# Designs tried in a protein design run: designed miniproteins, single chains, continued (2). Part 104

Each design is a single chain, and the fold is of that chain. pLDDT is the mean over its residues in the fold that is shown.

## One batch from the design tools (miniprotein)

Design m7613
Fold by ESMFold2-Fast:
Structure m7613 (fold): chain A 72 residues (1-72)
Amino acid sequence: SAEDKTIENIKEYVEDTEKDYEEGKISEMIAQMLYLAALTEAELLVKKHPDNEKAREMLEYVQRKMEELKKS
């Protein structure tokens, strides 16, 4: 579905951000800003599709990645 493609795109965006940060291509501040953009997109997706379990799981995934970065 279109929602599934949006979820996949958000996931790829988060994974690319993590990789770039781990490889030293971006600073922690830039990684945090990019994760915040992904969080905003995931929150909007959940608001539009409240019954979509995958969308909720994606929101939780992005939140966990932001928390992990803060503890690093």
Scores: mean pLDDT 85

Design m7614
Fold by ESMFold2-Fast:
Structure m7614 (fold): chain A 74 residues (1-74)
Amino acid sequence: LREELEKYRKYLKENLTDEQIENIKYVAKHSKNPKVKKVADAILKVLNGEATSEEEIRELVEFLKKHKIIHHHH
């Protein structure tokens, strides 16, 4: 988990601009969709180096892989 967390933190830092991070913060605060809010919160926790559950990391990895948002930039 710790090693996987650091790997994805690096991925997110390299592929997300400061503006995109601010947009994710906005979604985490204002989204009424609990699934979307949970994903946004997980991304922010990974970026901050906070402890994240195994389930949250797995869901984040699956989301990134399925939607190819970040994968095209590695």
Scores: mean pLDDT 68

Design m7615
Fold by ESMFold2-Fast:
Structure m7615 (fold): chain A 71 residues (1-71)
Amino acid sequence: SEKIAEKLRKGAELAEEALRAGREEMARYIVDEAAKFLEKQGYTEEAKKVLEAPTVEEGIRLLKEAAEKLE
């Protein structure tokens, strides 16, 4: 779904901006909220991978990957 993909890309972009600004806690919050959104849309495995990501950077990468697959 293009709409889901767009929201994931926006979430990833916002999280990257927060991380660049030194706001790691905010970036993590944004990534986790995007994962919860994925779970609500029925993408449970993708959401789990994002939530279990060891770093915020890996979480952002996984959100971008999910967006690309859903396009």
Scores: mean pLDDT 86

Design m7616
Fold by ESMFold2-Fast:
Structure m7616 (fold): chain A 73 residues (1-73)
Amino acid sequence: SMEFEYEIVLSLARMEVGILKIIADKLSPEELRELAEEFARRIAETGRKLGVPEEQIKEIVEELLAEAEKIIA
């Protein structure tokens, strides 16, 4: 179901945010931003491959980037 695919993508995004939090003190703000953008790109690609609707992918990506900005700034 689309709900199952959505939950997979959301869980992956949450794990990536967790990684950003763990390594935040080891990277520069620029490196953290670059990593967050790479994570967002890969999450969007994975969501599309799994058939998750574009609007839901956009929501997941926006949440990931918002959480990344809180970590960076």
Scores: mean pLDDT 86

Design m7617
Fold by ESMFold2-Fast:
Structure m7617 (fold): chain A 98 residues (1-98)
Amino acid sequence: SDEEKIEEGLKLLEQGKYREAAEVLKDTKSPVGVILRNLAYLLAGEPVFSAISKEEAQVLLEMALILSGKEVTPQYLSEELVEAIRKKDTKKIVELLK
């Protein structure tokens, strides 16, 4: 399911396995899965094939920093979403990004 793919993708992103995360997220159609896939490509230094908005890029950057354990003052992510990302609560992340 998309939920299981997002959960595995988040785990791989936290481990720094960016290309593997992108591959797991390849067939996801959910907004969260698409965001995480683009994030994985950006972190891998791979070319992004489709443009994303500046706001989406900032959201993806903040998510990457949180997942890497870096201390971030979020500008685009709510406190509740930051906590969900830290807890790896994939269901809550999906709900909050809808």
Scores: mean pLDDT 71

Design m7618
Fold by ESMFold2-Fast:
Structure m7618 (fold): chain A 68 residues (1-68)
Amino acid sequence: DTEWKTKEFNSKEELRDFLNSIPDLTNYEFRINNGPVFSKNVTVDKVLELIDLLELKFPIKLEYRKKP
């Protein structure tokens, strides 16, 4: 399934729990708040670091899909 799915998060804990529910993050590509697509070296910690680096405020929108 290569179609984008969307989910909104109100906290880092909610986002962490969601990402931990995905069986293999490396098989997915993501984007946050309509930003650029990222897919290389994706881990839960890397996504949370990106939120902090970009100073993003909650709620945030995450789009995700399996790589083709």
Scores: mean pLDDT 80

Design m7619
Fold by ESMFold2-Fast:
Structure m7619 (fold): chain A 93 residues (1-93)
Amino acid sequence: SEIDEYLARLDEHRDRLVELVTSENPDLEQLEKAVREALDAGEIFAVLYALSVAEKNKRYDVVKRILEILIRDAEERGHTLAAEFYRRLLEKV
């Protein structure tokens, strides 16, 4: 089923991002690559979930990096309201 394949990929992106976000020494370059791969796959919810995990764990360096990528991705796609929302979140970090 295409739906089952989609859900499996969603879980893989989410799990990979959570692993990177919760790492003792997060590799921000690997994190950026994984975030971009998830966004290119259309898996915005995996990225937003990882962002929430980072915030809960007070990993503000990771939170800032993810928000910066989300802003750039939204701008490149012409999603002006999403970019504005992510900028407001970044100001609160």
Scores: mean pLDDT 85

Design m7620
Fold by ESMFold2-Fast:
Structure m7620 (fold): chain A 68 residues (1-68)
Amino acid sequence: SDAKKEEEKRLKAAAEIISKWSDEELQEILEKAKKLNHPEAAAAVEKIIRTRKASIADVKAILSLNTI
């Protein structure tokens, strides 16, 4: 029932999944981030494309695309 620990586990799992995504999948998210004028999410996706490594902070930025 520790919601913060459950969230951290989900974000770590999402980061591992995103790190395995194809360049095409990452480019689709990058285009969405740019279309929604969401610079934090765009920067996170560009970093993942460059490094092939997603952090929890990168996942949070990408998830924020669904907020406004």
Scores: mean pLDDT 79

Design m7621
Fold by ESMFold2-Fast:
Structure m7621 (fold): chain A 69 residues (1-69)
Amino acid sequence: EKETIDELVKAVNQGDLERAIELLKKVKNFKLAKQYIAGNSNLTPEQRQAIANAKSLEEAIEILKKALG
């Protein structure tokens, strides 16, 4: 799980939207994944806050598409 979340944060930081979405769908603990993206990504403070507040996987994907696409 930690390895998947670490790779997810790396994909976000590299701007690799497709890989980030793929990895986000594979995480078992969505709340922990959101916390790691919000705390460890190079996204803007506003984008990190949006990820932290995402209520669903679909909402988090939409935020990543706007941030990285």
Scores: mean pLDDT 82

Design m7622
Fold by ESMFold2-Fast:
Structure m7622 (fold): chain A 93 residues (1-93)
Amino acid sequence: MEKLREIAERMAEGLAADDFDAVRQYIEEAKKLGVKIEVEGEADPRTQLRAVGAAVIRAMHLAAENGKAEVELEATDPATGKRLRVRASVEKP
């Protein structure tokens, strides 16, 4: 439980540094802590990781505050113009 905020901060640092390997690792760690991620649409892997990371960070911060969170975020792939929708949810046991 104490790890939610710490992982969110680490993931935000990875996104700011364009360290996509770190972002992937922290997304997997968030999933181990009960974060559920749904992705609709297609985007390049970096655009998808940015959108997923942003949604997960927000969901983890809200869950740390409120015990649960549901966050939806929309991103556009700059190469294709296609839209990506990401939902991240956290429900504490």
Scores: mean pLDDT 78

Design m7623
Fold by ESMFold2-Fast:
Structure m7623 (fold): chain A 107 residues (1-107)
Amino acid sequence: MAERRRILEEAERALDEFLARLEAAARELEARGYKEVTPEVFKALAELLEPDAEPGLRLDELAEQLSEEERRELEERLLERLKNSPSPLLHKYGEKLEELRKEAAKL
């Protein structure tokens, strides 16, 4: 297999690690009483992820090495896992991201 396949596999692992941390952060926010994806919740999510943002940064770094099609596949996988999350907050977050993606597609 080409070295390119290794980059894709590593990107998939980085996505899984990022999703695990995002899910833990969402559970913490839900425990604090947050029910809706608001600017306040986005800020709180960023703060909870800030001490350990490495999986997200690694995913971004690897995404730059992927083709447009491979990057799109990772994006679809991220959205699908968010929408199927048992976390109500992450489910709504996935919906918000999909809406933003639709707006971007109009450009």
Scores: mean pLDDT 70

Design m7624
Fold by ESMFold2-Fast:
Order: structure tokens, then sequence, then C-alpha cells
Structure m7624 (fold): chain A 96 residues (1-96)
């Protein structure tokens, strides 16, 4: 189920967070975990849950790419953009 996929993704983020030393990446991962927790704890429309899940999967992918290439400014800018999109979704869910 989508709920099980979200719970597994959250677990992957929590495991990565424990291994991450970069303060910026820690904050990005914490925000992604908070978004997934918000989806899991609230009665959120399925479309919004799917959007959050897809977005957080993209965040996880780019975080892993950036950890391998920490001097890549384009990856950093992509992470900033994804972070702003996560904030936008949190605000949209809070309007429910």
Amino acid sequence: SLKDEIEELKKELEELLKKTTDPFLKNVLKLAIELLELILKNDVPEELKKEAYKLVKDVLKVVKEYEKNPDDKDLLLRLIGLTLRMIGLILEIEKL
C-alpha cells in the first residue's frame, strides 16, 4: 500500500540521517521526514500523499548524489528547489 511505501521511505531517510554529517543535508533530511510524518498522521487526500511521496523520493536521490559530489553547485541548487517544494506541500496540507 502507499502507506507502507511511505513508512519504508521514512525509515530509509532516518537511516541516512544517522550517517550524514553535513548540517545542510541533515536539515533537508529532517524536513523530508517531517513531511512524511505529517502525511502519515493526518487524513490527507491520496493525490497529495502521492505528490509528497514522489517529491521525497526525488529528495533522497539528489541527497545521495550530492553526498558523492559535494562541490556540485547544480545539485545544491536542485536540493534548495526541492526543499522549497516540500515547504509548499507542508503549507498545503496544513490548510486541510
Scores: mean pLDDT 88

Design m7625
Fold by ESMFold2-Fast:
Structure m7625 (fold): chain A 74 residues (1-74)
Amino acid sequence: MDPSKEFAELLREAAEAYRDTAPQEVVDTLLTMADMAERGINITSYRLRLLKNDPDLFDQLVRVVNDYLLEKSE
């Protein structure tokens, strides 16, 4: 159960790290996904819907998360 909270915290950290450099829509989406993860809601369904409805936003989101993970991983 803790992994969902850890994942939510990771998404919030990414949103905070990129709040000044990423588009507001990307930051808002990361915070939405973090809230969903903390509540135990399935993020996969949300991501699939986002990819279908707004592929550009999805691509920006993936890039921001990947960049943050690379920075955190050294």
Scores: mean pLDDT 76

Design m7626
Fold by ESMFold2-Fast:
Structure m7626 (fold): chain A 81 residues (1-81)
Amino acid sequence: DSVEERGESFGALGRLAARLVEQGRREEALALLDGLRALVADIPEAAALVDRARAALEAGDAEAMRRHLGEAGRVAAEAGF
């Protein structure tokens, strides 16, 4: 229930970050990812996936960013976040 909502929220935030990139609002997308990284700092597997999403965004790969954020949300939800 709540765990599924957190996973869904991470997925929604990933879609928002991709839309921000499409709109040329890359700095806002990076700030969003930095905020997500702080939220999952105590879940190393999720934190590593957010770091990979940020690197993908810096490389211009919005699809890889979305993929990594989706997986980070799943891992965080499974950890009870």
Scores: mean pLDDT 77

Design m7627
Fold by ESMFold2-Fast:
Structure m7627 (fold): chain A 55 residues (1-55)
Amino acid sequence: SPADQLAAQIQALSDQHVALHDQLEAETDPARRAQLEAQLQALGDQIVQLQLQLE
């Protein structure tokens, strides 16, 4: 169903968010950390938007 596909997409993005967070925790370069933080924020916003479509 469309809802099942949306739920799967949310899970995949959530997994990516965890992986990027792990990268951020290991990263020592300030410029790279800023880039990872921006990517985490963007992924978080996407997850929230998709969750609103399910509920």
Scores: mean pLDDT 87

Design m7628
Fold by ESMFold2-Fast:
Structure m7628 (fold): chain A 94 residues (1-94)
Amino acid sequence: SIVDEIEELAKKFKEALDAEDIETAKELLEQIRNLLEKNKDKLSKEELDKIDEIMDEIERAVLRYELRTGKRHEEIQEIMRQISKILKEAKEKI
């Protein structure tokens, strides 16, 4: 399922952040964004709610990374904003 794919990508994203591999973390977020954009009109309310929970976990992981390292990557923040916009648009269609 799309939720399972996003959950696996989110897990890999958190692992990349813990390793300070920002290039891989960025690529994984871009994959999440692309999956959501491709499937936004096909997602149920239940799937969107689960994806929101996964995105909340991603936001917490990014905050922990920033607090631990003192580093903030605007490219990661921009992709997260794009994902939030896609999810908002998907919810407005239900």
Scores: mean pLDDT 88

Design m7629
Fold by ESMFold2-Fast:
Structure m7629 (fold): chain A 82 residues (1-82)
Amino acid sequence: MLDVPLLSSDVETIANAIVEEAKKLGKSPVDLFLEIVSPLLRVSRDLLLNGTPEDVSRNSPVEVRGVAGRILEALNLVKKLS
């Protein structure tokens, strides 16, 4: 349990894993990330791509708000690595 949260909190490790998996699958890294994250946060892919962090937080007004910030940071890094 402790090891899994530490790895899932490492934005760089998550972003690199998604980029490498997307390369193996011949998919866009951003598209693969959104397929995983959109149902987790219960927000649309369009909101994650085009919305502000405040819009995402407002649409996830439960304990998911702190996780949403980390996920948006990882998405931004995936975009840079793509």
Scores: mean pLDDT 67

Design m7630
Fold by ESMFold2-Fast:
Structure m7630 (fold): chain A 73 residues (1-73)
Amino acid sequence: SAAAAREEERRRLERRLVTLESAKGILEAAISFEEELIRRNINVEEQQRNIEELEEQLKELEEEIREIEEELK
């Protein structure tokens, strides 16, 4: 059935979305940690570079989340 195939694909996308949302939370926590180190004036230049790399990863991940959310509509 076409409906059953669509439901299985929807469940696959929903599971992928859960994984990506978890990864997003980890990246956001990592950025917050690096920002705290900057506030404490600990290796500011290194933390800034780390934040830039994490923000790039977060942007890629948020784009994948958006694509899946659009497909789930």
Scores: mean pLDDT 89

Design m7631
Fold by ESMFold2-Fast:
Structure m7631 (fold): chain A 79 residues (1-79)
Amino acid sequence: GIEAIVKALEEAAKLAEEKGELETAKILRDTARQVRKLKDLEEAIRLAEKALKQASFLASPEVAQEIGKIVSPALKAAA
């Protein structure tokens, strides 16, 4: 559900922050706050997918891969 997506985005943001990628972490964290307010699961999935794509653009390849491993399973489980 939405809670799993929020948790995955927050976990991914923490990982990005620990790797020194503050802008990547900010996008994921801001998106987690937006997703938490939603009642529509489809809208939550779309916002999280857009954030993952944008974060992957900003992140190093290794951080992008780790973020994907955290967020993608939560999105697939929610769909």
Scores: mean pLDDT 84

Design m7632
Fold by ESMFold2-Fast:
Structure m7632 (fold): chain A 91 residues (1-91)
Amino acid sequence: SVPLLPREETLALLRELAQEIAEAIKNNDKRVPSLTVAAALVATAGGLPEVARRFIELTDEAIKKVKEGYDPQKVAEEFLRRAEEILAEAA
């Protein structure tokens, strides 16, 4: 497959989106699904479908934990840590 975005630009955009998703999780903001779709599209355009899949799984897990009554700030911190690990592996 031919990537539509260079790797360095893809990873930079995904880092920004990961931070926005984490902030949205922390604030229990309804933007989490739309930000997750944006991140998946960026990852796919960058030729990183595995990163797209893992981001979707992480955000789904985070949403479930917040609904179960976990502290949104701690959930957001764990999400961001794991997202940064995924992006470091992809670099």
Scores: mean pLDDT 87

Design m7633
Fold by ESMFold2-Fast:
Structure m7633 (fold): chain A 60 residues (1-60)
Amino acid sequence: SKEKAKLEIIRNMLEIAREAGRFVLEQNPDLPPELQARIRAAVEQTEKDIEEVKKEIDKL
């Protein structure tokens, strides 16, 4: 369905964002601690959003 296709695109975008955040943390260990904490929080939120999108896809 068109709705399922849209959710799959959103899921893919979120997975790319999660991997980008993880990559930035791994490649830049010298980032200020406050900035590292914000990026980790953003990655954690993205992981939660991915799980919610997966649940919505599974209901279709």
Scores: mean pLDDT 88

Design m7634
Fold by ESMFold2-Fast:
Parts: C-alpha cells; sequence; structure tokens
Structure m7634 (fold): chain A 62 residues (1-62)
C-alpha cells in the first residue's frame, strides 16, 4: 500500500508540475486511487500542500 501510494504521489506531483493533470489523474488511478481522491490530491498539490495530497492518496490505496 505505502509503495503504491508513493508511486501514485510521484506521478501526481510530476503531472501537476508539467501541467498535465489528466496524465497525473490517470497514473494515480492506475495505482488504485479513485477519481475523486485523485482530483482532491491534485487540488492540494496545486495549493502547495503536498502533505494533504500524500494523505489523500495513502488513505485511498490502503
Amino acid sequence: AEERATRAGMGAAWGVLSGDEARARAVMQSYGVSEEAADRAIAALRAGDGRTAGEIVLADVA
């Protein structure tokens, strides 16, 4: 779960930094994150809150 959450979080961060949110969302969903949780994590990352984004992803893949 933690390893999958880490990979999903890295994909989300990369997607937000590169401006490709659709790709970030798809990567997170491929690791078991729901669409709703992926959208919330991306919003948290855009707000500069990586901790909240990580918690959202970890909770959803656990």
Scores: mean pLDDT 70

Design m7635
Fold by ESMFold2-Fast:
Structure m7635 (fold): chain A 79 residues (1-79)
Amino acid sequence: SMEERRKRILEIVRRALELIDAGASPEQVVDEVFAELDRAGLTPEERRAVMRHLVALFDQRDPAAAEKVGARLEERLAA
């Protein structure tokens, strides 16, 4: 259901936030999120929503790190 999918997306975002608060690098957080997206079997639209949330989480903590997240996401999407 959409409700269960939304809950799964929130779990992935929450995991990313925990890693950020624990001092993980932008690259480590991106790599972990991509692994979770692959396991979750999300649609391209849902994956884009998670990626947007990831950038926003970094921007809240360290705006300079948000640029690094964006660059790493572009690298991952190009591969």
Scores: mean pLDDT 75

Design m7636
Fold by ESMFold2-Fast:
Structure m7636 (fold): chain A 77 residues (1-77)
Amino acid sequence: MEPPPIGDRALELSPEVRRAFEEDGVVAVALAVNQLYPDARITRMIADRSGAPEAARDALVAFAESPEAQEYLKSHK
């Protein structure tokens, strides 16, 4: 099943996370996989191992724990 597109202009992500999505496809794919099986631990592990900038990793984990991320995951599977 095709995951929802990452980088939707309506989705308010931090600048660091958005940059990682566009410049590091591995991080974008990892986040998309996590949307199918939501688990903050997996998101943190992927962020830590991805080699993305620290700001992007911290923003990704914070976003995953935010109400906006919870609503996004429920709306986009």
Scores: mean pLDDT 52

Design m7637
Fold by ESMFold2-Fast:
Structure m7637 (fold): chain A 69 residues (1-69)
Amino acid sequence: DKEKKLLELKYEVVEAGRNGGPQEAAELAEKLSKEYPELAEEVKKTFDEFMTNPTETYKKIEEEKKKFE
């Protein structure tokens, strides 16, 4: 499921940012964008949103991911 996979990638990016900081999030977002080019724009948008509002973005994505688990 593309939607579930996208949420998984978004969660990985924001979790990397919270645990390793902005450089870790940026490097992971770039790597995932190359591995999943069809999702690259949304992954990069998530990184941009996380840089603007990290806590709110993380919480929103975490809640959405829980719907699929």
Scores: mean pLDDT 79

Design m7638
Fold by ESMFold2-Fast:
Structure m7638 (fold): chain A 98 residues (1-98)
Amino acid sequence: MELPPREEMREQAREVAAKSDNPNLTLALYFGAIEVLERLGEAALEEVVAEVEPEAEAARAAGKPMEEVARRVVERLVERLREAGLEEAAEEIEELAK
């Protein structure tokens, strides 16, 4: 797959997180997505996005903060990693979200 190097994606995530209202949650969201993408592939990440997309669209349409949706995405990413036996990666993402 033609993806940026994992560390480059993580560095970009750190820059985005530093500018967000909730840096820890934002970092957990992006790092979780990177781990699912790198370890489980694009289809696994697309499935997580598809599961949350209706809630994200409803929140955007209502002008609501996306924090609750972001927390649910992180939870889904962590569960997906755990189901695949990637406990170390799952724990890293959970720790970042605290």
Scores: mean pLDDT 77

Design m7639
Fold by ESMFold2-Fast:
Structure m7639 (fold): chain A 74 residues (1-74)
Amino acid sequence: MSPEELLERLREILEEIRENPNMSLEELNKLLQETQEIAAELVRREGALSPEALEVLREIDEEVRKVMARRRAE
């Protein structure tokens, strides 16, 4: 996959989390694993994450934190 395709997949993951805020922890963990694999591949291909990739990853982290906070409600 090209770096552009990998970045587009990160955007798709972000949208999936935003569209399904009540997703199961199992589904969320699978998306997080894929996110980590894509980030590692981008670093391998480009030597570093682009500012655009870093922004998408930050947004994914924020949405994940919102889902986890909702579920934990401790």
Scores: mean pLDDT 80

Design m7640
Fold by ESMFold2-Fast:
Structure m7640 (fold): chain A 92 residues (1-92)
Amino acid sequence: MKETRTAQARMPVEAAPGERRTVTFTVSADVKPGEKGTLTVTAEVIGDGRVERSAATPGTLDANGKITATATAEVRPGDREVVLTATFTVEK
């Protein structure tokens, strides 16, 4: 029952002086028909030592066994990078 899959991506970001942008990341994971799971996505903004976290909300599980989660990060002047970590934990 402890099947955990983790993936990480780094995305360069930039905001102009006085600009604040919201960036939304979408991640999908495969779920087998007999299994349930939780997809958790965490976004960490690198620049000012900030951490913004978003947990997977209950999303739409499609007929093909895909679950989708989103994470949102606010980008401000001085931010350089967003580190996105996706963790899929299978429940039984």
Scores: mean pLDDT 66

Design m7641
Fold by ESMFold2-Fast:
Structure m7641 (fold): chain A 71 residues (1-71)
Amino acid sequence: GVKREDLENRNPEAIEKALELIRNAPDLGVARTMGVGVAEALGADEETIRRIARAESIEEIVELIKEIYER
């Protein structure tokens, strides 16, 4: 598992592991739930979290999280 504190500290290894878990999610609903959790841990704003919650693909979730991490 990925520790929330490692994501909050923007640990690259933890973020890469979280992205791998999202990419391997069994369905889009699980990927959205994981993506929201990661985005919250990274300190994303409410608008960005809502975008992830409404994402139409796992790829969109991954790209949105990368945008947060690259800030």
Scores: mean pLDDT 82

Design m7642
Fold by ESMFold2-Fast:
Structure m7642 (fold): chain A 84 residues (1-84)
Amino acid sequence: MVTIVAEGKFSTGQAAMIVGMSERVEITTEDGEKYVLEQGQHKALLPLQNKVATRLVATVPADRADRLVAFLKSLDGVTRVERL
């Protein structure tokens, strides 16, 4: 497993796509709330409606890490992407 940290501004739709690409995602919102979602739980993002995510910590299989990093770097509003 690889941990990828992304910071910026994420919509609920962008967060849902990242959850779909990852085994686990920790989402931090602009108001400091934290949510932990596992693969397939994108419907659990409904409480994030009208919230802005500012930090995502995603756990992904090593063979898929490059795809997630490329996706994150393609998003307008992402300011930082790190692989750990």
Scores: mean pLDDT 77

Design m7643
Fold by ESMFold2-Fast:
Formats: sequence, structure tokens, C-alpha cells
Structure m7643 (fold): chain A 92 residues (1-92)
Amino acid sequence: SSLKDKLIEAVLKYTSFSKEEAELIVDTLLDPEKGTQVLVSALESVKAPMLANFVREHGDFGKYYVLGTLLRPKDKKSAISEFLQAIYNELK
């Protein structure tokens, strides 16, 4: 999908992940069954409990809102990299 391609490009722009690792992260986040839970766990591991709670309370809406915000950082590339690494670690 167009959204999937844009998210893969964003992951590659802000991280040193391979294309295959970026696809795994994005496919997991877009998964309707596990994406929300993986996102919540990653947000908690990077000490963002307010965002984790927002995703828990708002489901898919919360997930897509957070993804849209985090994948368009103005000046926080390191925080986005740490967050995406936390997602990747949840997949091992």
C-alpha cells in the first residue's frame, strides 16, 4: 500500500536498518492484530508512558496518530531511532 511504502521510506531515512528490517518493522506496526500491542510495548520501553496509554485508549486511531507524529520528526532523529530499535527488538 502507499502508506506502507511511505513508512518504509521514513524508517530508512531515520535509521541504519536494512530495507528488509524496515519492511519487518512496518509490516508489524500495520498488522491489525499485533501492531498496536508492539507499539505500546516499544513506547513503554523508551519511557513514553503517556503515548503508550493514548494508543491503548484509542486503538487503531491512536496507533496511526502516533506513527504519523513520530515518523515526521522536526529535530528528534535519535529518539525516533531508539523507538524503532525498540520495535525491532520486540520482533526477535
Scores: mean pLDDT 77

Design m7644
Fold by ESMFold2-Fast:
Structure m7644 (fold): chain A 72 residues (1-72)
Amino acid sequence: MSEEFYKRLVEDDKPNIEAVKKLIEEARSVDPEMAKIAEEQLKKGFYSVAALTAAVGITIANERRRREERRK
């Protein structure tokens, strides 16, 4: 009954896990490498680390884009 057991655990933390997944997808659109690292952390169960990694990746990618925009 791994599906029901997993569903119980996911339902308990469902809002947090779903938010982390959304953050990773956002990171993937701007920095696929950081999104991949965040996904690996999520798979290992380090949800907070995964969320932080994705957020940092988004921030760095946005700063890099702004610098390139100003340079051009």
Scores: mean pLDDT 68

Design m7645
Fold by ESMFold2-Fast:
Order: sequence, then structure tokens, then C-alpha cells
Structure m7645 (fold): chain A 71 residues (1-71)
Amino acid sequence: MTPEQIETARQLILNAPNLEQVRLVLEAIIGFSITAKNYEELMNEIEKAYQEGRISDAERDALLEALKERE
């Protein structure tokens, strides 16, 4: 993602009305189906995507910080 796309993704996460909308934003970014019942599970899915090489260090850090701020 570009820095502009990362900021757009952060804003979508921070302004999402519920957990399900946050999950859908992350699913679109990672490109895989995500199932999560809480923010801890969403953070685990981001870490998994990072370990599998699907997202960069910058993307991982930005998405995790947005989830920590949102919870």
C-alpha cells in the first residue's frame, strides 16, 4: 500500500461503526477471508498475514496501531 492508502485504511478502521465493518476493511486489505469475534482475534489475523509475507512492516504497524486505538 502507498502511505495515502495506509492512512485511508486507518481512517476506515477508526470510523467503522462496529467490529464487523473493521473485519471487512481488513479482509479487503489482506485479500483473504477473515473471521474474528473481537479485536484480539483481528490483531492475530494481521500478525498472521505479516508472518506469511502478505503485508509489509509499515502496513502491519499502521493497522495494529489503528486497532489498538479503536478498542
Scores: mean pLDDT 80

Design m7646
Fold by ESMFold2-Fast:
Structure m7646 (fold): chain A 74 residues (1-74)
Amino acid sequence: SAELEALIAETEERLAEIRELAAQDPEKARVALGELSKWLRERLATLSPEEQAEFERRVLPLLQDAALAILDAE
């Protein structure tokens, strides 16, 4: 759906920004990831189970990369 594609595109863009931010300011990156997670929770709750599965398939690796980048930035 157009809503799913828009959600994926926005999430990918925000995760790329968070990964770049993690190297410069891990505290701000952590806050941004937390805000993104809250926003995603609210949005995903409105999607069908099939759309949620497609979102997870395409986005989960990028979410994991962003979380790891923040964790590794001591």
Scores: mean pLDDT 83

Design m7647
Fold by ESMFold2-Fast:
Structure m7647 (fold): chain A 66 residues (1-66)
Amino acid sequence: MSPEQREAIKLALKSMNYIQDGNIEEGTKLAKEAVDKFKAAGADDMAKAIQNAFDLILEEQKKEKE
């Protein structure tokens, strides 16, 4: 994997940890950074997959809170 893809994966994992801890705002910021890093690395399919996964997780978290 490229260095950019590795950094994107690290950001995605960190984002998941924040979301699981209930830090939705911080997790969302990190998820966006991960998506941007995947796009910069030319891994558009991975960027879309990560974006969709985090969008789903965030919607589930918001519905639980509502």
Scores: mean pLDDT 76

Design m7648
Fold by ESMFold2-Fast:
Structure m7648 (fold): chain A 72 residues (1-72)
Amino acid sequence: MLEAARRAYAELPAAIEEARKLPKEEAIEGLRYAAETLRAFAAAARAAGDDETAALLERGAKELEEALKKEE
């Protein structure tokens, strides 16, 4: 889990940049879905006692939420 989360987090800036090349509505939908998914995984990680994975996923979700806010 943690290794996959670290890789996903490292790729996040490029993914956000690619999303911003999409039409506004598609970018908003994609970023919202991604942020919600990371929040759900972070909650599951915390419930399992994996605070490091949870913190990393929460940071990723926050970056996606900030990108989403700029598009809305």
Scores: mean pLDDT 75

